# Designed miniproteins, single chains, continued (3): the designs that were tried, part 38

Each design is a single chain, and the fold is of that chain. pLDDT is the mean over its residues in the fold that is shown.

## One batch from the design tools (miniprotein)

Design m9302
Fold by ESMFold2-Fast:
Structure m9302 (fold): chain A 100 residues (1-100)
Amino acid sequence: AVTEEEVEAIQKEVDALVKELLAQGKTVEEIAAELGKKLGLQEPDSNLQIYAAFEVLRVSGEPVTSEKVGELAGVSQATAHRFLHQDLPLLVVGKNVPPG
């Protein structure tokens, strides 16, 4: 039961959480763990770290590039690029709706 309005609401909540955790001096790994808990994601994996790096750059007003996301998440630019263009929508939306 995910609508565009619900995705927008989730994104605003994620933005607020990431901004708060950054103000507390949390690392990308710690932010990834908290995002996984908040969104009900089961696995604290490299995808969560890439997602956290993406959100950190976005809420900080930094350019969201595959290079910067990869540097923050500790993965290659190619891995970050693939995530941003393929896995990011599935990580947020796919986990909250049945596959079908």
Scores: mean pLDDT 70

Design m9303
Fold by ESMFold2-Fast:
Parts: structure tokens; sequence; C-alpha cells
Structure m9303 (fold): chain A 76 residues (1-76)
């Protein structure tokens, strides 16, 4: 089971990567790679969704980016 500290570290890493993204397409690719990595580490879809949502709020993502990111998380 991932620790609270590991989840916080994963959130900070994702926020840092998203802040470097210049386009929505780049941000979506970062999210897709994050979802795959988190699944391989044993994170649940609910935990992945919570981290992705918090990261998108932190970087002030558009409603369109939120919708596309949700599809990536739940398509898997």
Amino acid sequence: MPSKEEKEAMLKELVGQLRKAKTDDEALKIIENFVKKAKEKGYSLREISAIVTKALIEVKASDELFEKARKIVYEQ
C-alpha cells in the first residue's frame, strides 16, 4: 500500500512536470505516463484520479484539459 509520503511525492513530481508543459497535448502525455507509472506501483484508480485532479487544480488547468485527463485516467 503506498504511503501518504509517497503519494505527496508523486503529486509534487506531477505538478512539476505539468508546470513545464507548454501545450495541452504535452500535459496529456505527461498525465498518461503518470497513470501508467502509478498503476505499475500499485495505486488504485481512485488514488490516481485524486492525485491527477489535485495537480490539475494546482497548475490552473482549463476545463477542456480536465475532461481529457479524466478520459485518460478512466480509459485505463
Scores: mean pLDDT 81

Design m9304
Fold by ESMFold2-Fast:
Structure m9304 (fold): chain A 62 residues (1-62)
Amino acid sequence: SAQVAALEQQKKELQDNIAKAQEKLKKAEETDKKKAEELQRQIDFAQQELAKLEARIAALKA
C-alpha cells in the first residue's frame, strides 16, 4: 500500500541517519567525550523511532 511505501521510505532515511551518526561517533570517541555522548543519545533515540516504524509496518502487513 501507499502507506507502507511511505513508512518504508521513512525507515530507510532513519537508517541512513543512524549510520552517519555512528560514523561520527567512532571519530568523536577518540577526541571529544561530550560529542560522543550527544551522538550516542541521538543514535539511541533514532533506534527507538526505527523500532516504532518497523512495528507499524509489520502491523499494516499483517
Scores: mean pLDDT 85

Design m9305
Fold by ESMFold2-Fast:
Structure m9305 (fold): chain A 55 residues (1-55)
Amino acid sequence: GPTEEELALLKQIRDVEVQLGVLDIKLATGVISETEFNTQAQPLEEQLSQLKQQL
């Protein structure tokens, strides 16, 4: 089965994906601009890549 480290990583990946999903909805509904979306999404995308590399 998955290790405790893998479970912790999967939980962090899910949490980042949820945050990106919220930003997508805000962009789609016009709550935030494309510029604001890019500013907030870039560090989350980078974090997601780093977490996936640890698997």
Scores: mean pLDDT 86

Design m9306
Fold by ESMFold2-Fast:
Structure m9306 (fold): chain A 69 residues (1-69)
Amino acid sequence: SKETDLINARLMLRSAVDYAIKKGLSVEEIEKLVRELKEQLKRQFPNISDEELDKMAEEEIKRAKEKLK
């Protein structure tokens, strides 16, 4: 279902970002990782709109920037 896909996509983005933070990646490296993962998620979950994926990506980048203070 679309709801399950949204949950899975958000979890994949969040997990990848949290792991990158733990590894000491810079904000620029995390932004690149999120862009690459977003393209992967578009292929894996075609029922999620680009707008929904962009919003999730922006939320995770914002959260990462706040954690890296």
Scores: mean pLDDT 85

Design m9307
Fold by ESMFold2-Fast:
Structure m9307 (fold): chain A 89 residues (1-89)
Amino acid sequence: KVEELRKKFRETAKKFIEAARAGNVDETVRLADELAKIMEELKKLGDKRVPVLATATAISLVGEALELPDEEQRQAVIDAARKIIEASK
């Protein structure tokens, strides 16, 4: 089950970064919620990789946010990155 959840996390994180890169705020928020749920499940199973996975994803998101021209879109992506880090704790 842990390996299946890790695979789902990687696939969802890839979509999340793509949505952020496109400036799609609604999809970015939706996928952030999905990633937070996957991380909560992994934490319940004792997966010690969750903080590392969350940090790597958040760094990628902040990088994408810096390329967005709209301040509202940038803020939404940064808030999503923050949510992922908080869910990893």
Scores: mean pLDDT 78

Design m9308
Fold by ESMFold2-Fast:
Structure m9308 (fold): chain A 77 residues (1-77)
Amino acid sequence: MVVGSWVLGLGESLTVDLPAGILRNTGAGGGVLVRDENGNILAYLGVGQSVDISDLAGTWILENVGSGLPVTVELLS
């Protein structure tokens, strides 16, 4: 089930508070860098890639570092 969805334009960064779940890049292009609140890299998500944050609820930084296309990031529970 999708419990959250965010769209990031080229070079955009978003700080968001997330519950536990699976974070996925569901966009048609680009890459998403996933960092914790201290800037530590958790994952680099290409198209259709996901990372499990079920044990890592908290504040996350999502950044579009891809090819100039907007990316969509969804939280799945």
Scores: mean pLDDT 76

Design m9309
Fold by ESMFold2-Fast:
Structure m9309 (fold): chain A 66 residues (1-66)
Amino acid sequence: SMSKLKEAEKKLMEKFREAHRAGWTEQALQDLGKEARKIQEEYGLSDEELGELVQRVVAELQRELE
């Protein structure tokens, strides 16, 4: 449902913000990848749906950091 996708997007955004605060270190990128896969599994997202959420999160973060 759209409400599940929005909840997954919010969780993913939190993990991207954590990686940004950590300065995009190799460890932070590894942790981000693991957390993204956990969110994918928790919400039953396809690879396509996860990719769309990642694009939306990246776009939002770029707007916030500008």
Scores: mean pLDDT 85

Design m9310
Fold by ESMFold2-Fast:
Structure m9310 (fold): chain A 82 residues (1-82)
Amino acid sequence: SLEEELREEFAEEAVKILKELKPDISEEQLEKFRELVLKGDNESLKEFLKNELKLSDEQVEYFFKKMDEIERKMVRKYILES
């Protein structure tokens, strides 16, 4: 479905931002990250970024700010093209 395609696109954009913040991320960590993004559980995602990936509070804030910007752009495009 379009919603599933948009969620997958959003997850790929999230992966790009994460690789920018943590270029040394393992494939296993990246797979777990994708699963959390696809589930849409922002609290579990935040805990993963802080506890598993050891990102600073500033890096986590930056990540969610970038994700919010991407989501807003995708939602706007979807609404205008629907």
Scores: mean pLDDT 80

Design m9311
Fold by ESMFold2-Fast:
Structure m9311 (fold): chain A 59 residues (1-59)
Amino acid sequence: DEAAAQARADALGAANIPAIKKVRELSKYYEAGDKEKAREIGKELGLNDAQFEAVVENS
């Protein structure tokens, strides 16, 4: 549905900057060796285990 897609894009746009900052914060914790906190931030972003591993491996 176009209205649902647009609402999703607007919500994503509003959260996009905080989401990017959270991904960077996740990487900082992972580099510091705090894997538990990095994973917690990943779950807050809605990442599953496979997506979390893809993010940290892409670093």
Scores: mean pLDDT 68

Design m9312
Fold by ESMFold2-Fast:
Structure m9312 (fold): chain A 60 residues (1-60)
Amino acid sequence: KVPEELFEKEVELALNLIKLAISKLDASRATGEDRQKSLTEAENYEKKVAELEKEIEKLR
């Protein structure tokens, strides 16, 4: 039986991966300041994904 906490973090990881993909897509379509903003958002989501992966490993 998967703990509820583990399931919640796996869903959170999936959502952050989707947001990361969207930010990368937006960066590819944007220019100048808008591109830099989207790249910064993508970088922040990559960090969140890495942190969530570590937390999920601790719960396994």
Scores: mean pLDDT 81

Design m9313
Fold by ESMFold2-Fast:
Structure m9313 (fold): chain A 90 residues (1-90)
Amino acid sequence: SAKEELQNILDKLKKELTELMEKIEEAEENKDLESVKKYVEEMKKLIEETIEKVKKSDADQELKDAVIENLKLLKERLEEYLKAIEEKYK
């Protein structure tokens, strides 16, 4: 179903973001700010690619709009996280 397709898209994103968060935690522990920035940019790219997949899915438009809004908010939170890390390591 379209709902199952959408859930599979989101489950894949969740797995990939979890793996990148683990890499970010390791990079932060090592004070490797360049790697933190790299992994945050990879997370943002995955979110943008997922938004495009959601747009192309056969799910109801209202459900797509809600998912896309949540993904955009997640991207904004990642940008705020990166700013906080940059301030912390000044």
Scores: mean pLDDT 86

Design m9314
Fold by ESMFold2-Fast:
Structure m9314 (fold): chain A 102 residues (1-102)
Amino acid sequence: MKAVVVVAYNQVEADELRRILEEELGAEVVGVVVMSDAEGDFEKFVEAVREAVAASPAADPVIVSLLDDPSVLERLGAATGAPVVGLRSLDLEEIRRALEEA
């Protein structure tokens, strides 16, 4: 079972992605970070993702992000050392494929 840190713009998107990961794909969601909680402070957002990864009970969590800007994904990977996969949508087959490729 893969351990996942969920990254999304807001809590509604994060909750739906968590549901798909846990209920449909059998993944363990070990952290959730929403960009809106950082109030436009990108460094605060990156630190929240780093803290979520560090707090994971799993040694090798993967970051699954609904923020699919390549510069954001690169920054999250560099800051955490974790694999990062970006999603364009909450499509089950896209999420499954991204998780398998991580």
Scores: mean pLDDT 82

Design m9315
Fold by ESMFold2-Fast:
Structure m9315 (fold): chain A 113 residues (1-113)
Amino acid sequence: MVKALGLLPEAVLPGETLVIVEGKEAKEEYVKEIEELAKKRGAKVIVIKAEDAKKKLPEILKNNPVVGVILLGSKEEIEELEPYIAKLMVEYNVPNVFEELTPDTKAFTIIDE
């Protein structure tokens, strides 16, 4: 399962940072695709493990121009981490695109069967 908070990989600008939070059930192919899309746009990509997210994400958000966080993993992993990550993104003044995510925003949604 994949969940995007803030800007999607296709919407990042040169010099911005995208964070990937990789859960235990994250598909390596999806991590690579998201990383490649963001890098093609000139963005920096930081990959962290879901188990390290609560420890590492505050420092990353403080020290980098983070515009989006992409969660990959099981539904359980994503549902546990999403509220915490969303709260941190608001606290560190990441651009609030959550309310502005319209049908016109290319939502990178991988439906896990």
Scores: mean pLDDT 71

Design m9316
Fold by ESMFold2-Fast:
Structure m9316 (fold): chain A 89 residues (1-89)
Amino acid sequence: YKITEEDIAEVDAAIAAAKAAGDAERAKLLELVKKLLEAEKKNAPEEEIKKLKEEALNYHLETVKKRNPGASKENIEHAEKEKKKLLEK
């Protein structure tokens, strides 16, 4: 799948919407996703893409824990397993 300028523009629109809604955590996650998509579009080295994926997934996990201090162990473990699957590809 080829990352297009339209894909990046959609993420930019989502960032703007998150900021307008006052959702700073979602805006930050989407900014990390945008960096990843821009790197993929530029055919950056696999190591750089992997690092950006790790940064986005780590921020997502931190945000889930912060927003849900009482989140079940199951929800946290599920998010961590999804992270491993994405990094494995």
Scores: mean pLDDT 72

Design m9317
Fold by ESMFold2-Fast:
Structure m9317 (fold): chain A 84 residues (1-84)
Amino acid sequence: SEAEVKELEERFKELLAKGRELAKKIKDPKLQQKYLLELGILEGLALIARGVAKLIKDNDFLVEQLKKIIEELEKLIKEIEKLL
């Protein structure tokens, strides 16, 4: 549903912002750059998923892709938290 897409989009946005804030606290400049790049890749994957879903007119596809991207984003945030 459109409501489920909106909820997942808000969750993704909140997690991405949190991940970027945490990554900026990493003291090693090379590790900071690596994690900021990985966060940027997940943002790019979300943009691609939105574009594909719009083209094929399938909100269920977008829901499934956003859930997978959010899971990867949550894993990445946990890795960053272990460095702090």
Scores: mean pLDDT 90

Design m9318
Fold by ESMFold2-Fast:
Structure m9318 (fold): chain A 73 residues (1-73)
Amino acid sequence: SQEIQQLKEKLTQLVQQLHDNMDDGAKVAELSQQITQIYQQLRDLQKAQFEQQRAAGAQTVSLPGPNSGVKTK
Protein backbone atom coordinates (compact mmCIF):
# COMPACT_ATOMS: atom_id res chain seq x y z
CA SER A 1 0.00 0.00 0.00
CA GLN A 2 2.94 2.36 -0.53
CA GLU A 3 1.32 3.88 -3.62
CA ILE A 4 -1.92 4.45 -1.71
CA GLN A 5 -0.05 6.07 1.18
CA GLN A 6 1.89 8.33 -1.19
CA LEU A 7 -1.31 9.42 -2.92
CA LYS A 8 -3.01 10.06 0.43
CA GLU A 9 -0.10 12.26 1.49
CA LYS A 10 -0.26 14.16 -1.80
CA LEU A 11 -4.00 14.55 -1.34
CA THR A 12 -3.48 16.04 2.12
CA GLN A 13 -0.94 18.51 0.75
CA LEU A 14 -3.24 19.52 -2.10
CA VAL A 15 -6.20 19.95 0.25
CA GLN A 16 -4.10 22.19 2.49
CA GLN A 17 -3.01 24.24 -0.53
CA LEU A 18 -6.61 24.45 -1.73
CA HIS A 19 -7.72 25.70 1.69
CA ASP A 20 -4.91 28.27 1.79
CA ASN A 21 -5.61 29.45 -1.77
CA MET A 22 -9.40 29.34 -1.74
CA ASP A 23 -9.49 33.00 -2.84
CA ASP A 24 -7.32 32.27 -5.92
CA GLY A 25 -9.61 30.90 -8.62
CA ALA A 26 -6.75 29.84 -10.89
CA LYS A 27 -5.05 27.89 -8.12
CA VAL A 28 -8.35 26.39 -7.00
CA ALA A 29 -9.04 25.12 -10.52
CA GLU A 30 -5.54 23.62 -10.86
CA LEU A 31 -5.60 22.02 -7.41
CA SER A 32 -9.12 20.67 -7.97
CA GLN A 33 -7.98 18.92 -11.15
CA GLN A 34 -5.01 17.36 -9.34
CA ILE A 35 -7.22 16.27 -6.43
CA THR A 36 -9.68 14.65 -8.85
CA GLN A 37 -6.86 12.76 -10.58
CA ILE A 38 -5.56 11.49 -7.24
CA TYR A 39 -9.04 10.30 -6.21
CA GLN A 40 -9.32 8.34 -9.44
CA GLN A 41 -5.84 6.85 -8.98
CA LEU A 42 -6.66 5.91 -5.38
CA ARG A 43 -9.82 4.09 -6.41
CA ASP A 44 -8.02 2.22 -9.17
CA LEU A 45 -5.14 1.25 -6.88
CA GLN A 46 -7.45 0.17 -4.07
CA LYS A 47 -9.29 -2.16 -6.45
CA ALA A 48 -6.02 -3.53 -7.81
CA GLN A 49 -4.68 -4.08 -4.29
CA PHE A 50 -7.83 -5.89 -3.21
CA GLU A 51 -7.56 -8.23 -6.21
CA GLN A 52 -3.86 -8.79 -5.53
CA GLN A 53 -4.48 -9.61 -1.87
CA ARG A 54 -7.27 -12.02 -2.80
CA ALA A 55 -5.10 -13.77 -5.38
CA ALA A 56 -2.19 -14.05 -2.94
CA GLY A 57 -4.15 -15.13 0.14
CA ALA A 58 -7.36 -16.72 -1.10
CA GLN A 59 -7.82 -20.23 -2.41
CA THR A 60 -9.95 -21.30 -5.37
CA VAL A 61 -13.19 -19.98 -3.89
CA SER A 62 -15.72 -17.87 -5.70
CA LEU A 63 -16.37 -14.38 -4.39
CA PRO A 64 -19.99 -13.74 -3.37
CA GLY A 65 -21.36 -10.60 -4.96
CA PRO A 66 -23.71 -8.45 -2.89
CA ASN A 67 -27.09 -7.69 -4.39
CA SER A 68 -28.50 -4.20 -4.94
CA GLY A 69 -29.85 -4.51 -1.43
CA VAL A 70 -29.57 -2.47 1.71
CA LYS A 71 -27.52 -3.58 4.68
CA THR A 72 -29.44 -3.42 7.91
CA LYS A 73 -26.70 -4.27 10.40
Scores: mean pLDDT 72

Design m9319
Fold by ESMFold2-Fast:
Structure m9319 (fold): chain A 80 residues (1-80)
Amino acid sequence: MELKEEAIKRIREFLEKYLKEHFTPEQQAEGRKILDELEKKLSELTPEEIGEVAREIFKAIQDSKSPEDFLKKLKEILEK
């Protein structure tokens, strides 16, 4: 199950970098809290479900009009 743990780590590292490059310090702090919850959720999913969540996250990045909109979409993904 190392592949699952690696996938979760890569998703977190990508999003941490995205937050640092495009968000204010306050938005980064909120984003990191969401990422902590997301990491816990991903640990309960199958590899296929993790892939689906990753696709939803990347779509949220593409479709988001602002940092605030992106953080809202991340919260919606967590509630699914």
Scores: mean pLDDT 80

Design m9320
Fold by ESMFold2-Fast:
Structure m9320 (fold): chain A 67 residues (1-67)
Amino acid sequence: VTMDEVAAAMKRAREIAEEKFKDDPRVEEISKLAGEEAGYYALRTGDVSEESIRKQVEEAIKKFLEK
């Protein structure tokens, strides 16, 4: 996995989270967390697939809502 591929996965995860939480005042925090989770997953596994990005967005949302 290249740093450009990791950055693209993080950007895609942020876009998905922003779309789901559009107009929520916490959208920026949720989107940032989604990007971080997708980036960490890509660095650990080398997987930057759309399916994995979407799963990491769901994981980030769960972590955010547990607080």
Scores: mean pLDDT 80

Design m9321
Fold by ESMFold2-Fast:
Structure m9321 (fold): chain A 63 residues (1-63)
Amino acid sequence: GPEEEGRRAAETLLAQGASRRLAAGVGAGVMMAKGLSPERAARIGAEVSGASQETARRAAEQL
């Protein structure tokens, strides 16, 4: 589902050496594109990446 796809995107980027901010933003952005609310997407993106929810939300808004 959207949460699993966003988590996988974030985890893949982290494994490739991407920053926590980039991983959080991409993960959250994938979840939002698939119909998750911005708040929920940012929370999950932050949890997976180790970034703050605010960082995840701002990064996703820039996609």
Scores: mean pLDDT 83

Design m9322
Fold by ESMFold2-Fast:
Structure m9322 (fold): chain A 95 residues (1-95)
Amino acid sequence: MEEILNSTAEELRALLERMVATAEKAREAIATSDVPESVRRGMELLLELYELLLRGAPLEEVERLADELLRHLGREEDRPAVHEALALILEKLRE
């Protein structure tokens, strides 16, 4: 976490773009594979989250999608920590 927060806005954006590209490739692999719908939905939510971060979407929109992803994963207990991390990532991307 600390390594991401210490990156420049350009480095963080490049990392997020690589994460989106990786997630898109994973989604294509999943689409051609017999995987549970829950796994596919989780990947779609994760990809949307990375795209919102790259777009510099409003924090409330990013938090709403993160809440949906955490609920899907059964990790709602992690919501405060994830919200804090997302706010810091968005702030860094706006440098």
Scores: mean pLDDT 74

Design m9323
Fold by ESMFold2-Fast:
Structure m9323 (fold): chain A 80 residues (1-80)
Amino acid sequence: SKYDELIEKLKEIFDPLIAQLPPELQERARKVYEEIIKAIKEKDFDKFNEALMELVRLAREAGVDVSEALEEIQKAINEY
């Protein structure tokens, strides 16, 4: 299904990003990823944006550049 294809694409983006974070932030990032997936499934655009902004905040806290990951996420969502 298109939903399963989207989830797989998001996993390919998020897994490397989360792996770059310190271990203490990886658990928080995984929870944010789960919130993003739930928001997509529920078609809750506001929750999706809230979760995406939280991911940006976590990455900024860790000193990780998420610019490319954000572009890939937006592309995957737009193609869905």
Scores: mean pLDDT 80

Design m9324
Fold by ESMFold2-Fast:
Formats: C-alpha cells, structure tokens, sequence
Structure m9324 (fold): chain A 94 residues (1-94)
C-alpha cells in the first residue's frame, strides 16, 4: 500500500521551508511545482499519514491523504482533523 500526504496552496518558499522541516523530522518530503506548488510526503503508513495530515490541518495547511494514488481524505480544518484522529479509524490501530 503506497500512502502519501500532499500539501497544496503554498508559495514556493513556504513549500521549501515545510519540506525542510518535515525532512528534519525524519519524513521523506518533496516539493513539486506543476503550476501549483505542492509538498508530497511519502513512505508513510496510513495511520502516520492521517496523523500528519491532521496536524498539518491544525497548523492551517490543506493536506490530502492518497492511498495507492487515489484520494482517501482531505484535511482543511482543525475540526476535521480532530474528528478523524478521535474516530473509529484511529482506535482500530491500537
């Protein structure tokens, strides 16, 4: 299962800074510019991706989790992050 987190809606400088912070934290992060600047984080488990995307959304970022190249969940608000982190999906992996 290939799991990725994509952060969009960034300037190039914001994307490079975020990618550097994530790599310093031990994540594999890449800046992609295809007309829209994005940060792609790969090499995650689904739980790690949901937790990271939730934390990024609480920080004001728009984060989308992809599983096997398909959109799984988008996080845009702190409420949405709390709902996913505290729901049955987070509990099933204890």
Amino acid sequence: MEVKVVVSGLTKDQAEDLAAQLESGGYKAEVVDDGEVKVVISGLTLDQALSLAGRLAMGGYKATVYVDGKEYKTFTTPEQADEVLGDGAGLLQM
Scores: mean pLDDT 72

Design m9325
Fold by ESMFold2-Fast:
Structure m9325 (fold): chain A 93 residues (1-93)
Amino acid sequence: LVIKPKEEISEELRKVREEAYRLLDQFVEKAKESGIYPVAETIRLFFRPATAEEQAKLLREASELAKWMGYEDLARQFEELARKIEELIEKEK
């Protein structure tokens, strides 16, 4: 793997976090037509002020909810973004 400068890793982490928030918005909109809206909205509300480590955990929770509701593509995307955040955090250490 190519070693990235810390500055570049920070920008990549910011972009991944913003992408995750956009997917959470999409998930909440889909959840409005199902009984999970309050839970999906809670995850979204707690996401933006959370630390990167906390955001990865929230994305895994969103992934499990999406799987349970049959939104398999969203679940996969949430899991991939959580893994990317975790990987970037490890590179910052």
Scores: mean pLDDT 77

Design m9326
Fold by ESMFold2-Fast:
Structure m9326 (fold): chain A 79 residues (1-79)
Amino acid sequence: SVEEQEELIEKLKELVEELLEEISKIKDEKKKKEELEKLKEGFERLYEKLREMIKDPELLEKLEKLKEEVTKKIEELLE
């Protein structure tokens, strides 16, 4: 259902935000970069799967905004 798909997007956002916060605390810069790369790849795979199954335009917009936010945050942490 549309409601279940919205909940999945919201849960994905929560999980990614929690993971980004924990990764930001890693003191070893090499390990931090490796974990950020893994998160990026994992998120992109989940994003592609969700994009294929979601047909609601408003949920697709929400998903695209999440992708932009996550990508920006990862790039900021890689600086």
Scores: mean pLDDT 84

Design m9327
Fold by ESMFold2-Fast:
Structure m9327 (fold): chain A 77 residues (1-77)
Amino acid sequence: ISPEEARRIAEEVGERVKELLLKNGASQETADKIAERAKETVEEALLRGYDPGVAETAGMMLALADYVIEVEGLPDL
């Protein structure tokens, strides 16, 4: 996969994460922060040769974990 393609897929996942979090009552700041981390995770996984479906699932799972940490007040890693 090209860096350009990886970026586009990652941006798409980031937008989906942001929409889901906002619909579930997250603040704009929290949604933006978590979506950015999910996007970075997906892009890196794709560049390492992971399947897009696997990369998307990993990004979504990490986004949910980040949201739980934010809600519980635990430090972001």
Scores: mean pLDDT 76

Design m9328
Fold by ESMFold2-Fast:
Structure m9328 (fold): chain A 63 residues (1-63)
Amino acid sequence: MSAAIAASIAAIEAVEAEVRRKIQATADELLADGSEETLRRAEEVMKEVEEKRKEIAAVRAAL
């Protein structure tokens, strides 16, 4: 049980790091290219990030 919980926490932390990197990359793209297409893509990324954060919170609550 403890090993499985530790592995789950490590997996959550890895996902959080990926989310942070994705936000940074999207912000950089918006600053470099403010086209409508880039803005729309950024909105989709932010929506995906928000849903991912909700999933992570639910998993943490279930642990």
Scores: mean pLDDT 76

Design m9329
Fold by ESMFold2-Fast:
Structure m9329 (fold): chain A 96 residues (1-96)
Amino acid sequence: DNSLSQLRRKQEQEDQQLRDLILEAARSSREEAEELVLKLASLYGNSELLRAARLTRDLAADYLARGRAVSDESVKLGEGLLEVAAILDRLASSIS
């Protein structure tokens, strides 16, 4: 294996772990979402918060675009993801 292939696989695994946490937060109450975001910040730090916010917005855009054509539940999840992204941005700004 070359180093680029190994780095790509590591990033994909890390992205999947972040997606799972972000989706959990988006399905949770606002208070629970804030707790999950604080946990993410304590584990990964500022660089990961900015990456998580970007990933969360990409997921939100996907769910909102698909949801309006397919299901109301997807729209609600997309809106929850936008709220999680806002929490991540505020936390990243307060820590930096």
Scores: mean pLDDT 72

Design m9330
Fold by ESMFold2-Fast:
Structure m9330 (fold): chain A 75 residues (1-75)
Amino acid sequence: MDEALVREFLSTLPLSEEEIEALVRANVEGDEAPLRELFARDPELGTRLLTAILTADQEVAAQLRPLYELLLRLR
């Protein structure tokens, strides 16, 4: 995975540094715990992230595939 490309994309979204770090960890490690915590605080975050990934460039979307699949599972 190109972590720099993933971080650069997530930094274009209205996310905090803590949210970006949690999303990167979920994408790299498959760690669902930070995502569950974020969604408990903001239930609409999952829908916004799915929309952002679907509208991303093909290269970026490919790097975010693990996160995309986790987001679908947690809904």
Scores: mean pLDDT 77

Design m9331
Fold by ESMFold2-Fast:
Parts: sequence; C-alpha cells; structure tokens
Structure m9331 (fold): chain A 77 residues (1-77)
Amino acid sequence: MTFLVATDATGLRPGQRVLVVMPDGTRYPGVILSVDEARSLIRLETPAPGLRPGTRFELLDAETGTSLGEGVVVARL
C-alpha cells in the first residue's frame, strides 16, 4: 500500500528501506518512493495495516536501526 506522509525526518532518499513503528510498537517494512524536502512530504510504500489519515508513527532506518523521525499519514494513494 502507498501513502503520502508528512515527516520531520531529514536526509531521506528514494529507494531507502525503513521500518514503520506503529503506535502499538509493531514494526513493518517500508520503502521511500519519493521525497519532497521543501514540503516535508514523502511517498511511502508499506504493508502496515491500519494506516489512515492522521495516524502517527516512527520511522527507523532499516539498515542501522536509527530513528529517522516521526511520520503522519496525509493520504492513502
């Protein structure tokens, strides 16, 4: 599933693998499809269930496990 996400994360790259950490602590894989740094928006592909507009989650770098920042779902695409 693809989502438009507002994020405070910086330095994100198209093709980057991430972990989506849901409010309940469950982790799902994700891939950054595009980055609009001027608007702080990304397109995120993830199988994570229950992502709706307004859902908040944490982004981790899948390679390092480092927290990248917070995301908020703007729209399901």
Scores: mean pLDDT 86

Design m9332
Fold by ESMFold2-Fast:
Structure m9332 (fold): chain A 105 residues (1-105)
Amino acid sequence: SMKEKKEKLEKLLEEFKKELEENKDNPVEVIQIMVEALVEAKELLKTDPELAKEYLIRFLEIVAEIFKDERFKKLLEEAKTAEAEEVIEKFEELIKELAKEVQEK
């Protein structure tokens, strides 16, 4: 069960990476993908906070590699020492900030 959960998350992360790379110049689609990743992290948090944190760290590593925005690198650094709930809350706040910036353009 745990191995199957980790394998499904790894496949999901690879799919998100591909979608982010294909849509890197489309801010609306990027935000949509990040919202989907956030929803999955929140669901995982209810059953396995450690797995939720590992998943979100892996997702943030992908985002930080593709996008040269220091906010993602800062969140990734903070994520390694923070509790799962704090990381998820900060990621949600960052998504809201990015969505507002897209609306202002």
Scores: mean pLDDT 85

Design m9333
Fold by ESMFold2-Fast:
Structure m9333 (fold): chain A 83 residues (1-83)
Amino acid sequence: SREALLEQLRAQAAASKSRAIAAEIGREMRDLVDREVELVYNEDWEGYRKLLAENGEDASKLTEEQLETLRRIAAASKEQLAA
C-alpha cells in the first residue's frame, strides 16, 4: 500500500513535468483541445470525425457506443458549466 502510493506519487511527478512541457507548447494544443470540446459540447459528430481525421486518427472506426459515451461526456460538461 505505501509502496503503491510512492509509485503513484512518482507517476504524478512525471505527469506534472509533462504538463509543464505541454504548457510551453502553447496555443496550438489549447486551440485543438478547445475545438474538440466545442464539437463534443455541440454534439457535432461530423465535425468531430473531421477533426480526428485531420489529426491522423481513423474517424471511420467511431462506433455508436463511442458516440454514446461522447454524448454522456457532453451532457456532463453542459451540466458542469451550468452550475
Scores: mean pLDDT 61

Design m9334
Fold by ESMFold2-Fast:
Structure m9334 (fold): chain A 83 residues (1-83)
Amino acid sequence: SMEELEKKAVKLLADDNVSLEELLELAKQLGIEVVVKPGRDPRYDARSAIMKYLQEKYGLEVDGLATGINLNKIAEKLGIKLE
């Protein structure tokens, strides 16, 4: 289900060692287009796109300074515990 994909997204975004391949596959499954910018780790662009989707869907303010706080709030809304 979409909710199960969103739970997986939250868990992957909480993992500092997540691969680009896993992030891009998840974004594709969620229908998210990821635009990779040159000159930096492409995982940042993939993570940002997925995070924006989750923040907008769960009614949280899209704030780059509060991404970790917002990730925990989304986890709580989905009934999951982050490691």
Scores: mean pLDDT 78

Design m9335
Fold by ESMFold2-Fast:
Structure m9335 (fold): chain A 106 residues (1-106)
Amino acid sequence: MELKEEVKRLIDEAARHALEAIEAAQNGDYEKASEHFRRAADHLRRAAEIAEKGGFPKEAVDLLRQAAEHFRRASEAAKNGDLEEAIRHVREALVLAGKAYDLIDK
């Protein structure tokens, strides 16, 4: 699989984990929600590393790292039962990851 498709797949996997985390949080399973947000952050960090080594635009790499940090913050908020704060970070992470995806898909 080409580096571009690998990075895009990691971004898609991060979004899937974010959706699973929101579902878990809405069911009151904050520990499971925290774990899924942490996995989303890990996937975006890996996507950023691959994008950086593959010579993709620095802006895309920086956006992926920022999105990963927001998912890490969402994981901490979910672990504390703060669903409102977790959702705010998820919204920001998805916007940033979407911008990175568009830059990589060029």
Scores: mean pLDDT 88

Design m9336
Fold by ESMFold2-Fast:
Structure m9336 (fold): chain A 70 residues (1-70)
Amino acid sequence: GDTEGQRQLLRDAVVEAGEELGISRETGELIADYIAQGLSLGEIASLTGLSVSTVGRVIKRASDILSDRA
């Protein structure tokens, strides 16, 4: 797919993972954008106000969602 399609798939997976953990759609979309920019777990945690552990759990769950769709 194109870059926009790849970003949308990442966004959808991260937002879904975030919602499962009680994170708002808006925050999930920010996390997805930060991941696409190559930001570290610590940088994302600092920018969103979440713990590094919570950000890591969102990313792991999003990865599981993306793998299930492959």
Scores: mean pLDDT 81

